Designed miniproteins, single chains, continued (3). Designs and how they scored, part 83

Each design is a single chain, and the fold is of that chain. pLDDT is the mean over its residues in the fold that is shown.

## One batch from the design tools (miniprotein)

Design m10871
Fold by ESMFold2-Fast:
Structure m10871 (fold): chain A 64 residues (1-64)
Amino acid sequence: DDEELRRMARGAVEAGKTGSRAAMEAAIAELVKAGVSREDAERIVRMGAEGASEEEVFELLRSV
């Protein structure tokens, strides 16, 4: 659980940091496929784009 959530958090943050809309949309789609709601997935990737840490994103994923 935690390891998979941490991988998803890292992926979302990395996608956000690229500034690529396509990369961010791909990360959102992956999160949704993994069971995260669309609204939470978009919020998570946006947090990454705004400079959130992997730990912050991981904690959010753990809460949903």
Scores: mean pLDDT 78

Design m10872
Fold by ESMFold2-Fast:
Structure m10872 (fold): chain A 87 residues (1-87)
Amino acid sequence: PLLYRPDEKLRAVLESVGETKETLTLTELFRGFLKYVRDQKLVDPANGNIINLKGTPLGELLGADTVDLNDFKPVMDALLKHSTLVP
């Protein structure tokens, strides 16, 4: 599997949920994202597919106030933008 090294901003989010590995797979990066969403209770109670990120460090990193879980592409693109591929 390909390994990615998070930048400082993404690492701060991952470390806040106990993910301390220096390099992660794309699956592990996405898992860390989901754990942050769960731990911070960011899911909209009226629509379980909408995540409210406004005013959060994760929202700042993604540049978005909301995310739709039915469309993973913006989340994956942001995780990759804030990571470097390790040989």
Scores: mean pLDDT 81

Design m10873
Fold by ESMFold2-Fast:
Structure m10873 (fold): chain A 89 residues (1-89)
Amino acid sequence: SMPPKPVDRVFQDGPQITAVSRHTHPAEKDLVARVELPELKEKIQVVTTRVSPTEGLTLSMVYVPKEEAQKVLELFKQAEVTFEERARP
């Protein structure tokens, strides 16, 4: 497993929250990325994970209540991105 990486940027646009971590790994396509939000009580849904050699990792989530959005943004700023190798088929 790879060591956790910090989240570099978090922003909100409507119901979507996007977290960006600058992780440059040549085998990024074979990794599963996760962000741990240990104190979040509301359900959030990860819609997309994009891994790019030029932009790093982007996680996009939707369905966060507006009243909880600021708390979720602050939790993401303190969160670490973990990478797991996908199980080989």
Scores: mean pLDDT 48

Design m10874
Fold by ESMFold2-Fast:
Structure m10874 (fold): chain A 88 residues (1-88)
Amino acid sequence: SPAQKRMQQRVQLLQQMYQQMKKLLEQNKDLVPEETAKEKLSEIESLVSEAENMVKNNSPESDILKKLNEAQKKIGETVLFLEEKKRA
């Protein structure tokens, strides 16, 4: 369905954002403890994987969006944390 395709596209965009965030963390290893970076990456990967499974299982669009928004928020918080470290 069109809704299912939109949700798949949103998951793909989040995967791209996750990969960009992961590269930023790798480029700034000296600013962020390895264990902290690993925990943040693991948490976000889990949320993205849950969203992917919800799309595959034809979960309600509202539930998928809620999970995608949660993942997006965590990515944003991690990027902001890193940018603050870079400015110091």
Scores: mean pLDDT 84

Design m10875
Fold by ESMFold2-Fast:
Structure m10875 (fold): chain A 84 residues (1-84)
Amino acid sequence: VDIKKAEEKLEALREKYLPLIPEELHEKFEEYLEKLREAIKNNDIESFIKYAQELAQFLVKVLGSEHTESIIADLREIHLAAFG
C-alpha cells in the first residue's frame, strides 16, 4: 500500500473531473473527495468503499453513464494504492 500514491491518484481524479462538473456542484464534489482522503488516512476500507460508491453515483448522475467505466477504474486505482 502507498498512501502518497493514493493521495496523488485522488488529486488526479479531482483534476480530471472538476472541469466537467457544473460550478454549483463543485462544493459537493470536494466534500466527497475530503471523505475519501479521510478514509485513506485512517486506513478505513469500509468508509472508503461507501464514499467511493457515493462519489461514483454522483459523478455518473452529473456527467452521464458514458463515464461509468472511467470513474470506476479511477476509483479502483485509488483503492488499490491505498489498501492493496
Scores: mean pLDDT 86

Design m10876
Fold by ESMFold2-Fast:
Structure m10876 (fold): chain A 120 residues (1-120)
Amino acid sequence: MENLKKIVDEIVKLLEQDKWDEALRLIAEAFVNTENPKELIDLLIEKSEELYKQGKENLAFALAMLAYAVARLTDDPEVVEKAREHLKKIAEKLGLDPEAFKEHIDYLTERLKKLVEELK
């Protein structure tokens, strides 16, 4: 049985170590192997909110961007909008314009798509 919560905790540890390539691969593996991609996205959003409350603002924003990038892989408009609204909320709290990060989010989405294709 896939332990998505532990996988999300490991993603956070990798991001804390600036191991973005390893974090993206772990996310892609979790996305391919999960029976419920929506649960993975919900856990990424929840962990992002927890990190924000802990004052780990950069990690909270990174997970919000990753949750949105993963949501875009589902082609589910409700899941995409949920992740987008969370990203917008975190960005506004940090005084950031989420549109300024569009190119970076597009890069993360494309990188995840390529990793998902490699794992199939």
Scores: mean pLDDT 85

Design m10877
Fold by ESMFold2-Fast:
Structure m10877 (fold): chain A 55 residues (1-55)
Amino acid sequence: DLKLTPEQRERVRDFLRDWYEENKERFDEILARLEQNPKSKDVVEELKRIREEAE
């Protein structure tokens, strides 16, 4: 990924996972909104992965 190194991506995922644990309702709202946008498929997949890791 030219915009983010793997290390930076891991840090973002860790931050979002921690944020998800504290803000589950807001996270679900954001995920639902992104699922309506076809160009957000990769973002939706990453967010779903964060949810799975937080469980």
Scores: mean pLDDT 72

Design m10878
Fold by ESMFold2-Fast:
Structure m10878 (fold): chain A 62 residues (1-62)
Amino acid sequence: SPQEVARQLIEVGSRITLLTMRRYVLEKQGLLSPEQLAQIDREIEELRQKEQELTKQLQQLL
C-alpha cells in the first residue's frame, strides 16, 4: 500500500540521518578508523539505495 511504503521511506530516511550525524561527530573527534568510516559509508549507501527504490515504488502507486 502507498501508506506502508511511505512509512518505510520515513524509517529509512531517519536511519540515514542518524548514521550521517554519528559519522560526522565521531570523525570530528578522531574516534573512527578509515575502515570504520568505510563501513558506515557502505551502510549509508545501502540505505540510500533502499530509499530510492521505495521512492520509485511510491511514485508508481500514486
Scores: mean pLDDT 85

Design m10879
Fold by ESMFold2-Fast:
Structure m10879 (fold): chain A 69 residues (1-69)
Amino acid sequence: IASLHEPLSEEEIRELVEEARRELERARAEGRLEIKVTGLRMRAIAEEVEGNDELAEELRRLADEAEAA
């Protein structure tokens, strides 16, 4: 488990996902949902490159849910 030297713990990943979800809700109200979803998909790729696969999967799932809603 590599979380000791990496500032992203499971708790922090959860917080980031919740923050992204709130950003999607705000963007939806502003008519900017499509742009925010695209941004989340790009962020997921960046996180995957950094080795944060769990966060990347959560962000992709969140983007898919937002598009469906």
Scores: mean pLDDT 75

Design m10880
Fold by ESMFold2-Fast:
Structure m10880 (fold): chain A 68 residues (1-68)
Amino acid sequence: SAELQALFQEITAVLEDESLSDEEKRARVAELLARLRAVMEAQGLSPEEIDLLLAIAEQEVARALAAR
């Protein structure tokens, strides 16, 4: 969905923003992941689908932070 795509793009933008501290990035990403879960639940995704998509998002976050 457009909302899910926008949230993933926002997570990427936060992680790539060199003006933000690692603590600020973690806080903003946590908020965006919570919004991502809420949107997926509202759209009627199964718990298994939600867990898979969030695991992918969390893996990308961990990878981006580890690359620094």
Scores: mean pLDDT 80

Design m10881
Fold by ESMFold2-Fast:
Structure m10881 (fold): chain A 89 residues (1-89)
Amino acid sequence: SLVRQLLAEAEEELAEDPSSEKWARAIGRILNELHVARGEALLNDPEKTKATTTPADVEELLARLRREGAPQEQIDRAEALLAELKKEL
C-alpha cells in the first residue's frame, strides 16, 4: 500500500511540476521504499525471499533502521542477512 501511495504522490508531483529534480526525487523515494520493503520481507521470511532480495535492499533497510533508532537486535539481524547475501554473490 505504501508503494501505491508513493506512486500516486510521484504522479501528482510530475503533473504539478515536471522539473527533473522534483520528479527524480519522487522516483528516488519510491525506489528506496521498494528496497526497504524487500529488506523487511527478507528479515521476516528469509527462506521465501532470499532468492529475490539484493544487498541494496538490505542496505536501504539498515539505513532506515539506524536513522529511526531501531533496536540493536534488529540491526544485527539485518547486518547478518546482508553479509550472507554478499557471500553468495
Scores: mean pLDDT 72

Design m10882
Fold by ESMFold2-Fast:
Structure m10882 (fold): chain A 93 residues (1-93)
Amino acid sequence: SQRLEDLVLAAAYVLEEEAGLETFSASQVRAVLHTAGVDVSLQQVNEALERLLKEGLLEKVGESGDLKLYRLTEKGREYAETELRELVEQLLS
């Protein structure tokens, strides 16, 4: 019923704003979703991250070893705070 991009962006918002991470990886997004009971593959998370990059809701900020690192844009944070608030709360439950 929920778009995967919305789930991934809400998980990214949790990592940045609630967990205090300045950047995050696809594996960290997947871990948040799995902890909340959302069963997604790393491939599905990576595909959703690429779509969010194209929509301007995320930006790629570099790499740490073999991991690609991402950050929310101002547009992405605003969208998560206005449109995904209930979903963010569900991920924190």
Scores: mean pLDDT 84

Design m10883
Fold by ESMFold2-Fast:
Structure m10883 (fold): chain A 76 residues (1-76)
Amino acid sequence: DNERLKKIGNRLKKLRKEKGLTQEEAALLLGVSQSKYSRLEKGEVELTEEMLYKITEAFELTIEEKIELYKLLKGE
């Protein structure tokens, strides 16, 4: 579902910006290329549960932010 991937990507972008991170900094923290990270925010690639876990740690997400991302990943 491209719409679900876009919603996930938009939420990641908002969280990243709220944490004061550039796409390059976020990619570095996650151990991925900037191009791959950019594609995640555009909804062009699937967000895995492994990647979600790394994002929660890298972005220092609150419990509420983690729950919201997980619900989006599960299509809730």
Scores: mean pLDDT 82

Design m10884
Fold by ESMFold2-Fast:
Formats: structure tokens, sequence, C-alpha cells
Structure m10884 (fold): chain A 56 residues (1-56)
């Protein structure tokens, strides 16, 4: 359904954010941290939307 499409797009957004963060990092340690933070941001956005839908 539409919710499944939205979830897929949000996961892709999180991955792209992680890639962007990695690309601007100065060293390998920063790249690893930025990748993890980017993925966590995507998950947080998805959880927020799921809560909003449940309350609606």
Amino acid sequence: GEDERLREKLKEFGKKLAEWSVSKAANDEEKARNRRDGLATGDAILAGIERAIARS
C-alpha cells in the first residue's frame, strides 16, 4: 500500500543522508560515525510518521 511506499522512500532517504555524510568526512572514523548517524536519523523519521498515523 501507500504506507509501504512511504516507508521505502524514508529508508532510501536515510541511506542517501548517510552517503552524503560519509562523502564529506575527513577520515575513516568520521565516515563510520556519519554513516551510523544518517541511518539512525532515517529510522527516527520513520518511527515519528508511524506514531502520527497510529494517532490519526
Scores: mean pLDDT 68

Design m10885
Fold by ESMFold2-Fast:
Structure m10885 (fold): chain A 60 residues (1-60)
Amino acid sequence: SLDELLAELRRLAEEGEGATRTLALVGLHQVEKLVADGASEEEATRAARNGLAAVRAEEA
């Protein structure tokens, strides 16, 4: 769910270091901006998944 994805991004932003923290913060900011701009839950969920995918790619 979107709430679970946002909770994971917040956890990574708070507990992560270096690039992991930065990418989690960027992803969280993108989701917050989309929601503020009136984006659908589907669009916000896609952005959250993309943010998590970016964090995972950096850790690989």
Scores: mean pLDDT 81

Design m10886
Fold by ESMFold2-Fast:
Structure m10886 (fold): chain A 75 residues (1-75)
Amino acid sequence: SAETIAKNIMKVLKGLAKRLEEKKPEMSEEEREAEIARLKHFGEDAIKTLKEKGVPEEVIKEIEKLVKETIETLK
């Protein structure tokens, strides 16, 4: 279901955000830039898919916010 897909995306993003925060002190600038690029592409693809599946706008905005916050944490 659309709800299950959104839930799974949120779970993946939260787990990834935690791991990246833990690893950030050991990451080079190039490694941080690579992870930011991956997050940006993942977020863009996920949001496009959720919009096509008719997921509510409020849920899409929460996922967009989480992606943006994770990217900002890596800067």
Scores: mean pLDDT 83

Design m10887
Fold by ESMFold2-Fast:
Structure m10887 (fold): chain A 87 residues (1-87)
Amino acid sequence: SEMVALEQELAALMATLSPEKQAAAQAVMNDATRRIYEVKKTTTDPEELRKKLEEIAEETAARLRELGLDELADVVRRLYEKYIEAL
């Protein structure tokens, strides 16, 4: 599936990073996962949910780009797009 391919690409990109950059990227992605969980738990309206998830996706990609991880940001953004499309 496209999701499996993107998850494998994400894992491969993470493996190329220094331990310091891996830790920074993981912290950004862990924060995004936490925010997504909270938004899904508290948001019942589908349109509001999609908007909030899209905002988290964009902010997460932006934070990864600020770390100089543009390729990782692109893969993470595509993963979130597929996740949101599946809602």
Scores: mean pLDDT 88

Design m10888
Fold by ESMFold2-Fast:
Structure m10888 (fold): chain A 63 residues (1-63)
Amino acid sequence: SRAVEFLVEELGISEEKAEKIVEGVRTLLRLGRDAAVEALVRDLGISRETAERIVELVLADEA
């Protein structure tokens, strides 16, 4: 998926770990976009802009 590829490229993590992160983001999106963004910023230590991009890619992959 586009989100998995982005996570591997930006964070240098394994594809398997990136897939688990994407699954977590999908679950958090049920609580709202802000919940998913805040979790990514907190748990991965990334910028809000990068977290927003990850959420956007996850939503695009679901469409």
Scores: mean pLDDT 82

Design m10889
Fold by ESMFold2-Fast:
Structure m10889 (fold): chain A 94 residues (1-94)
Amino acid sequence: SRKIAVLYAASMIQAIGLELDLRNPKTSPEVVRENGEALLELIKELAKLDVEAAKEVAEKAIEMLREALPEATPEKQKVAEEIIKRLEELLEEL
């Protein structure tokens, strides 16, 4: 399905962007929070169409965020850990 492919791609692009935001010292914790919320919403929309694809994106996003976490400021680390926890909770509910 083209809709599944578009949502998968959008979710992965959002996850990559969020990883870059964590590594970028110019990116604020608020931007990380906003982009984290956008990622969660994209994964939820993907899950309505393809639960397996949504799980794959969530798992990859968790891995990418954990890899970037040590490079983030303490305030951004706290926000990222909250996003990771919500992604893990979403995975358990899917």
Scores: mean pLDDT 90

Design m10890
Fold by ESMFold2-Fast:
Structure m10890 (fold): chain A 74 residues (1-74)
Amino acid sequence: SSLDRFQKLTEENSSISFIQMMYYKYSDKSIQEVIDIANDLKSLAEKNKDEVGAEYQELEDNSRAMGASMTGTS
């Protein structure tokens, strides 16, 4: 099912779950543009694994919160 595929996707690639959330938010943008943004963030994390790795993890946590609060903030 679509839920199983989404869950598997988030387990295999954290960046892909972020891409999906951004695609939903930026429905007027192409999927390629959303991927480009995600790749930039991934490149920064790869360049500074120790320092930026924590920042990338925080970004993933924020993407989950964003998905839960699509209609508005608290």
Scores: mean pLDDT 54

Design m10891
Fold by ESMFold2-Fast:
Structure m10891 (fold): chain A 76 residues (1-76)
Amino acid sequence: SEAEKLKELEEEAKKVEEEAAEIEKTDPVKAKIYLLEFYVKKAKEYGLLSLNEEELKERLEENKKLIEANKNRPAP
């Protein structure tokens, strides 16, 4: 049922968020990318994204690049 799928997603999300919290202690950018990859994958699986696999990959890579660019942005 949809309720069972949602519960499974919530349990997976909790585990991934806990793993990301540990990664964030040493590499905040890696933690953000890890969470982004998880949520994008799940959004596609649950039909929340109408993008094909190649478009989804392109969007994910673009977002990773933006996260890295923001971290390494020189101070004014």
Scores: mean pLDDT 70

Design m10892
Fold by ESMFold2-Fast:
Structure m10892 (fold): chain A 111 residues (1-111)
Amino acid sequence: MIEELKKIRDEAVELMEELASQPNLTVEQIKEYVERAKELLEKVENLYKKADPSDKDVQRALLFAYRTLEALYRLILEKARVAGMPDDLIEEIESLLEKARKLRDEVEKQL
């Protein structure tokens, strides 16, 4: 589980590096990053459901994974706003960010 969470974090960091390196993103490219980030969030949620709440090392790894996903969603949101994406798509990204924040808060309460 810890290695699986580390792999998800590494994938999220790679996405952030890709986003930071691309000066002009199209709405279509941003949608692709949203879908990839959404897949990573779903993977972390599935691992969270299987995690032992008493295993502090696993809970810490989950916390770091959710924190990394929050950073990724914040970067996607900034790129989406700069690209002038429609308000409904901005709201979708904001909803995913708030979901990651809530899940992080739940894990922090268990530590």
Scores: mean pLDDT 84

Design m10893
Fold by ESMFold2-Fast:
Structure m10893 (fold): chain A 90 residues (1-90)
Amino acid sequence: MVERIRELVNRFLERLRERNPDGFASKEQVLEIFDEMLAELTDLEDRQMLEGLRSRVVELAEKNGGRISLEQVEEIANSFIRGVEAVEKR
């Protein structure tokens, strides 16, 4: 499970970095990438997890005036991965 979530997170971050080399993204750019990724996913579980991450990232972007740094996105992503690791500790 951790490996799968890490892969999804890495795909999202890779696309964000490709489109935002200066290290910041708008709420619209974040939503666009999540929508693209959700359309590519066939697993219901993966889609539900990505929707959860999407909600958290979008809320933070809105709190920050419609933009978010890639560092902030990485922090959210790491927190999400740590949560899954805690469940799969053994």
Scores: mean pLDDT 77

Design m10894
Fold by ESMFold2-Fast:
Parts: C-alpha cells; sequence; structure tokens
Structure m10894 (fold): chain A 85 residues (1-85)
C-alpha cells in the first residue's frame, strides 16, 4: 500500500540524513571556489536527489529501488566534489 511504502521510505530517508547534511555543508563551504560548470552539475545532481527524496516521502515506486538510485546520485555528487576540492 502507499502508506506502507511511505513508512519504509521515511525509515530509509532517516538513514541518509547525516550524509545529506554533510554534503550540504561541504557544498556551502566550497561553493564560491567551484567553477561555474561544476556549480551547474552540483545543482543538476541536487535537483535529482531532491526528486528522489520526494518520491520516498510520497511512497512512489519501490522504496528500496528509489533508495539505491539516491545512494548512487549521492556517490556521484561526492565524487564530483572530491575532484574539485
Amino acid sequence: SHMARREEGRRLLEEFIPRLQALIQRIRAAWDSLPPEVRAQVEQLAARIDALIERLRRGEGDPREVARELEALLAQLEALLDRHS
């Protein structure tokens, strides 16, 4: 049911909170030093991450599949920041 998917999605999102907070702080600290093209890539990845978070909150799709996609995008964003730090 949608309610069961929303509950599982919220549980999974809670596990991502520390990583999301660390990434937000890292982006804020680095923002003015990033090239414009890299800032655009960060914004694009952040928008996709936000959309997946919203899907988990709403219980849209399989929560575990959405969480795997979210983890992959978070890893991509982390790798992008690592290349430009």
Scores: mean pLDDT 87

Design m10895
Fold by ESMFold2-Fast:
Structure m10895 (fold): chain A 66 residues (1-66)
Amino acid sequence: GALGGAAAGAGAKDGALLGDPELGRKSAEQAMRQVGTAAARAGGRAAAEGSILLDPKAAGLAGVQA
């Protein structure tokens, strides 16, 4: 959903800001994934966690657009 998309996008952007997009993104994605796991389980949004792992940029963009 929108919440999952926004979280994924934030993680991807944060990774880019670290100066190493791939390395930073993976690090931020790990942290966001842990937070996303708790939120997804609570809200029943396991699919949102999957989008963070596979396509955080697209998920974030979709969440912002929504």
Scores: mean pLDDT 54

Design m10896
Fold by ESMFold2-Fast:
Structure m10896 (fold): chain A 60 residues (1-60)
Amino acid sequence: GPSPGGAAAGFGKETGLSPSDLPGLEAAKLISERYGLSLEDAGGAYGFGSTGSGLSSAKR
């Protein structure tokens, strides 16, 4: 699948948003949905390491 760094760059380019413009959970969900990443990977890629870790609690 796509690399987390590539997904973050694509998301910023498509939306024109910085990490400070969206809540971490909402940004991670959009990246996850658009690029087929887990919420944890999407959160880390967009710069929400601690938020991404919390999102991975849904293990099933």
Scores: mean pLDDT 59

Design m10897
Fold by ESMFold2-Fast:
Structure m10897 (fold): chain A 104 residues (1-104)
Amino acid sequence: SEEEFIKLVNELSEIFREAFEKIQAGEDPRKVLEDFIKKVEELLKKHGVSQEDIERFVAELKRIFDEKLPEIEAAYKAKDWDKVRELLGEIALHAVELIRLILS
């Protein structure tokens, strides 16, 4: 439902915000992203998403993180927080679209 989609997207947005804040605070981006994936798995389970759909979502999220991680690490080392926010925002938009497909 639209209400369930909005709830899940809002909780996912908070998890992305926490990940950005941890990276900005000096935590290792790779470790933050690994912990982020675990939190997203727990969130999807909480919302009753099937194990098959969770595995598909997590695999796609890992693929996107691996693709963008070098740019995130470069921005992190440069203390370019606007670029870190931009890259995490791109991942967040893709994650929202995947959730829309799961809840359809």
Scores: mean pLDDT 83

Design m10898
Fold by ESMFold2-Fast:
Structure m10898 (fold): chain A 64 residues (1-64)
Amino acid sequence: SAEDHLAEAGARAAAGDWEGAVEHLEKAVEADPSLKSAAAVVARHWRARGAPAEVVARLEALAA
C-alpha cells in the first residue's frame, strides 16, 4: 500500500539509505498520485539533510 511504502521510505531515509528511500517514495506516489505534491516538500527536506543530487532530482521529477 502507499502507507507501507511511505513508512519504508521514512525508515530508509533515517538510516541514510537515500536510494532505497526514494524508490519506496516513488512506489507510494504510483499507488496514490495525490502524494505528488508532498514529494516536492520531501525533496527540499532531504536536500537539507544531505541526500545526493540524483535522489533530490528524482523527487522533484516525481512532484512535477
Scores: mean pLDDT 81

Design m10899
Fold by ESMFold2-Fast:
Structure m10899 (fold): chain A 91 residues (1-91)
Amino acid sequence: SPIRQQILNDFHFIAAHANIYVAIKSGDKKELEDAKKLVEYFAETETDPELLIKYMEEIIELAKEAKEKRPEFSELVDEIIKLAKKAIEEA
């Protein structure tokens, strides 16, 4: 079902965004590691290029905030940003 897949894709984006936000607030690196996996999954499953670009840009902005507020996460944040930028470029 296309509608079911779109709902699942939306949830993967929401979960990725939420996990980055929780990582910022809690300092729990595992939340950011889980967010990276969700971003990878979203990049593979979202076939709408406009939604992919929009959501990946939102992920990049929040990831930049994570790097500023939690500089100890900078390497993992840079991996997430690189992944999101690649997804935008390939859309």
Scores: mean pLDDT 86

Design m10900
Fold by ESMFold2-Fast:
Structure m10900 (fold): chain A 68 residues (1-68)
Amino acid sequence: SAMDKLKEEMERKIREAVELYKKTGDLEKAFKIQAAALMEALRAAESEEEAKELVDYMEKTIKKELEK
């Protein structure tokens, strides 16, 4: 589904951002990658419910990747 594609892309970008942060300590670059991913996902959301689902998924994914 379109939602599954958006979630996969967000997860990929979050992993990239967290890995960059852990490797370099560059918080600004890591934040900008995550912010860009969230903005693209929110633009693609067709409803408030889809937007909430994407935000929740992003929060969950960030927490999971940071715990690695």
Scores: mean pLDDT 82

Design m10901
Fold by ESMFold2-Fast:
Structure m10901 (fold): chain A 68 residues (1-68)
Amino acid sequence: MITVEGLDDENFRLTVSEEATLTLPDGTVINLKAGGSITLPKSQVTAILEINGKKYDLLTTDDVKVIS
């Protein structure tokens, strides 16, 4: 399960239930452990998340729960 939470007007938090790889728009790759979370600027909201070979676009994926 992927959870995206808005923290403020500049940042959001991404939480993953399984080990995942996050690819940022600038090509930076971040490895996330199961149950891990990361805070990112909203300018990086087009990041791609990969879990067990399945790719998720944070803006268009129905499997992402957005919390206000």
Scores: mean pLDDT 69

Design m10902
Fold by ESMFold2-Fast:
Structure m10902 (fold): chain A 86 residues (1-86)
Amino acid sequence: DELRELLERAREAVRAGRYEEARELLKEVTRAELERLGLPVEEELVEAAALAGIAGVRVREKQYVDAEDLEIAERVRPAGERLEAA
């Protein structure tokens, strides 16, 4: 899962506000994906995809916050009842 690992590092870089690092990581992921699919590795496409990836990670971060908020609320609900028992 080398591509997944690179994607996680790119996501962490976006979260840390290191967009330049995230862009370089996403360019690497895009090149690897294009090579894996047997598609031509053209830098213009790689850079466009990397920029789109940063935008996508930002959108995912917002969705992740909403989903995490729901998940935390659901986890805390039973914990609150169990804390009453303790």
Scores: mean pLDDT 60

Design m10903
Fold by ESMFold2-Fast:
Structure m10903 (fold): chain A 79 residues (1-79)
Amino acid sequence: MLSREQLIKEFEEIKKRLQELRDKATDPELKAALDQAVRQLDRAIQLLEQGKISNDQAEQLIEEAREALKLAEERIKEL
């Protein structure tokens, strides 16, 4: 079970990777999707810090964010 501090760190690491992919992307649609994903992670961090979501909900969001990151990395390789 991850602590709240570890969950926040995981969100920040995923966010950083998404930001790096956004900066490398040349496709406007992909850039927009990556920007939206970064904003969603910022929202999740705020909600977790405010205690408005549980650690279990945060773990689910991290898994979803990791899958989105993987798909974005694959899409950039194909472009």
Scores: mean pLDDT 78

Design m10904
Fold by ESMFold2-Fast:
Order: C-alpha cells, then sequence, then structure tokens
Structure m10904 (fold): chain A 90 residues (1-90)
C-alpha cells in the first residue's frame, strides 16, 4: 500500500491533502487501477486543479456506482467545468 501511494503521488503530482484522502478512503484495488491509468489522467489533464472534495467524489463513484477510474475522473472533471461555467454566466 505505501509503495502504491508513493508511486501515485509521483505520477499524478498529488498534494498531501489528496494523498491523505486516497490513504483513508482508497481500497488497494482502486489505487492499483488509478496507478494503471495515471498517465492517461495526466495527459488528458483530468482534475488538474483537483481539491480534496473532488478526489472524494471520484472514490464515491468508483465504490458506490462501480465506475472505472477514468470514467469517474471524467465525470467529476465535467461536473466541475459545468459548475465554473454556470458561475461565469450568472
Amino acid sequence: MDKLLEELKKKLKLSDEQLEVLKEKGDEEILKELLENAEKIVKLKLLSDAEKEDIEKVLKLIKEEGLSVLKAFFIVDVEKGVELLREAVE
């Protein structure tokens, strides 16, 4: 687990707060899938400005809805983008 979290921090350039969420709420299988998809997440710039709450939403979608890591990241990224757009036009 510790080695997996260290590799994730390095590849995804995670903040200490984001890493703590993964440590507390991330199952080993989810963390492995996240590591396998880390390069795609970075290349697609999914949740590049992710906050602690964004990572919690991703984990919830994976655990409760059974979504893949990439799909969960994409959904949360789109929702965050829509919220920013809504705030800009209101």
Scores: mean pLDDT 76

Design m10905
Fold by ESMFold2-Fast:
Structure m10905 (fold): chain A 64 residues (1-64)
Amino acid sequence: SPLERMEKLREEAKRNGLEQAAEDIERAIRLAESLGFSEAQREGLVDGMQLLVDSELAKKKRAE
């Protein structure tokens, strides 16, 4: 589900030292629940967060 994907992304971000991304994902999960986001809206959120995390991880690996 989108929520499970967001939780996995949050854990991945934390494992890789992406503190800002992890905080943003955690906030997004809370807001989606509080505002009653639909499944489609949650899919959009998780897709955006996945792209962000993947991009940050790629930059980190290239820089090192």
Scores: mean pLDDT 79

Design m10906
Fold by ESMFold2-Fast:
Structure m10906 (fold): chain A 97 residues (1-97)
Amino acid sequence: APSKVEQILDALLALPIAEPLLTIPSMADEPDLLSRVPRPVSLDTIRRRVEEGKITTPEELLAELERMLENVERVYGPDSPRTAAARQLVAHARSLL
């Protein structure tokens, strides 16, 4: 059976708001990304870490999602639609804990 972490992540990935958060922006789209966010994370990087057994608890998953939100806010600003999507996703994750 899938773990609680896998169940939460699968539910989040099914949300339409997850689409713009699936991958790290390319260097062509955001050429200064690494100067603003040295260790960028996306839902794909989080999913990979769950698959590798590096995220094993819902609390660890939430911490990584909150880091993703911080990254999005740093790159796009607090009023960006992407930042709003990331905030909604984190709120949804908290409701599933």
Scores: mean pLDDT 77

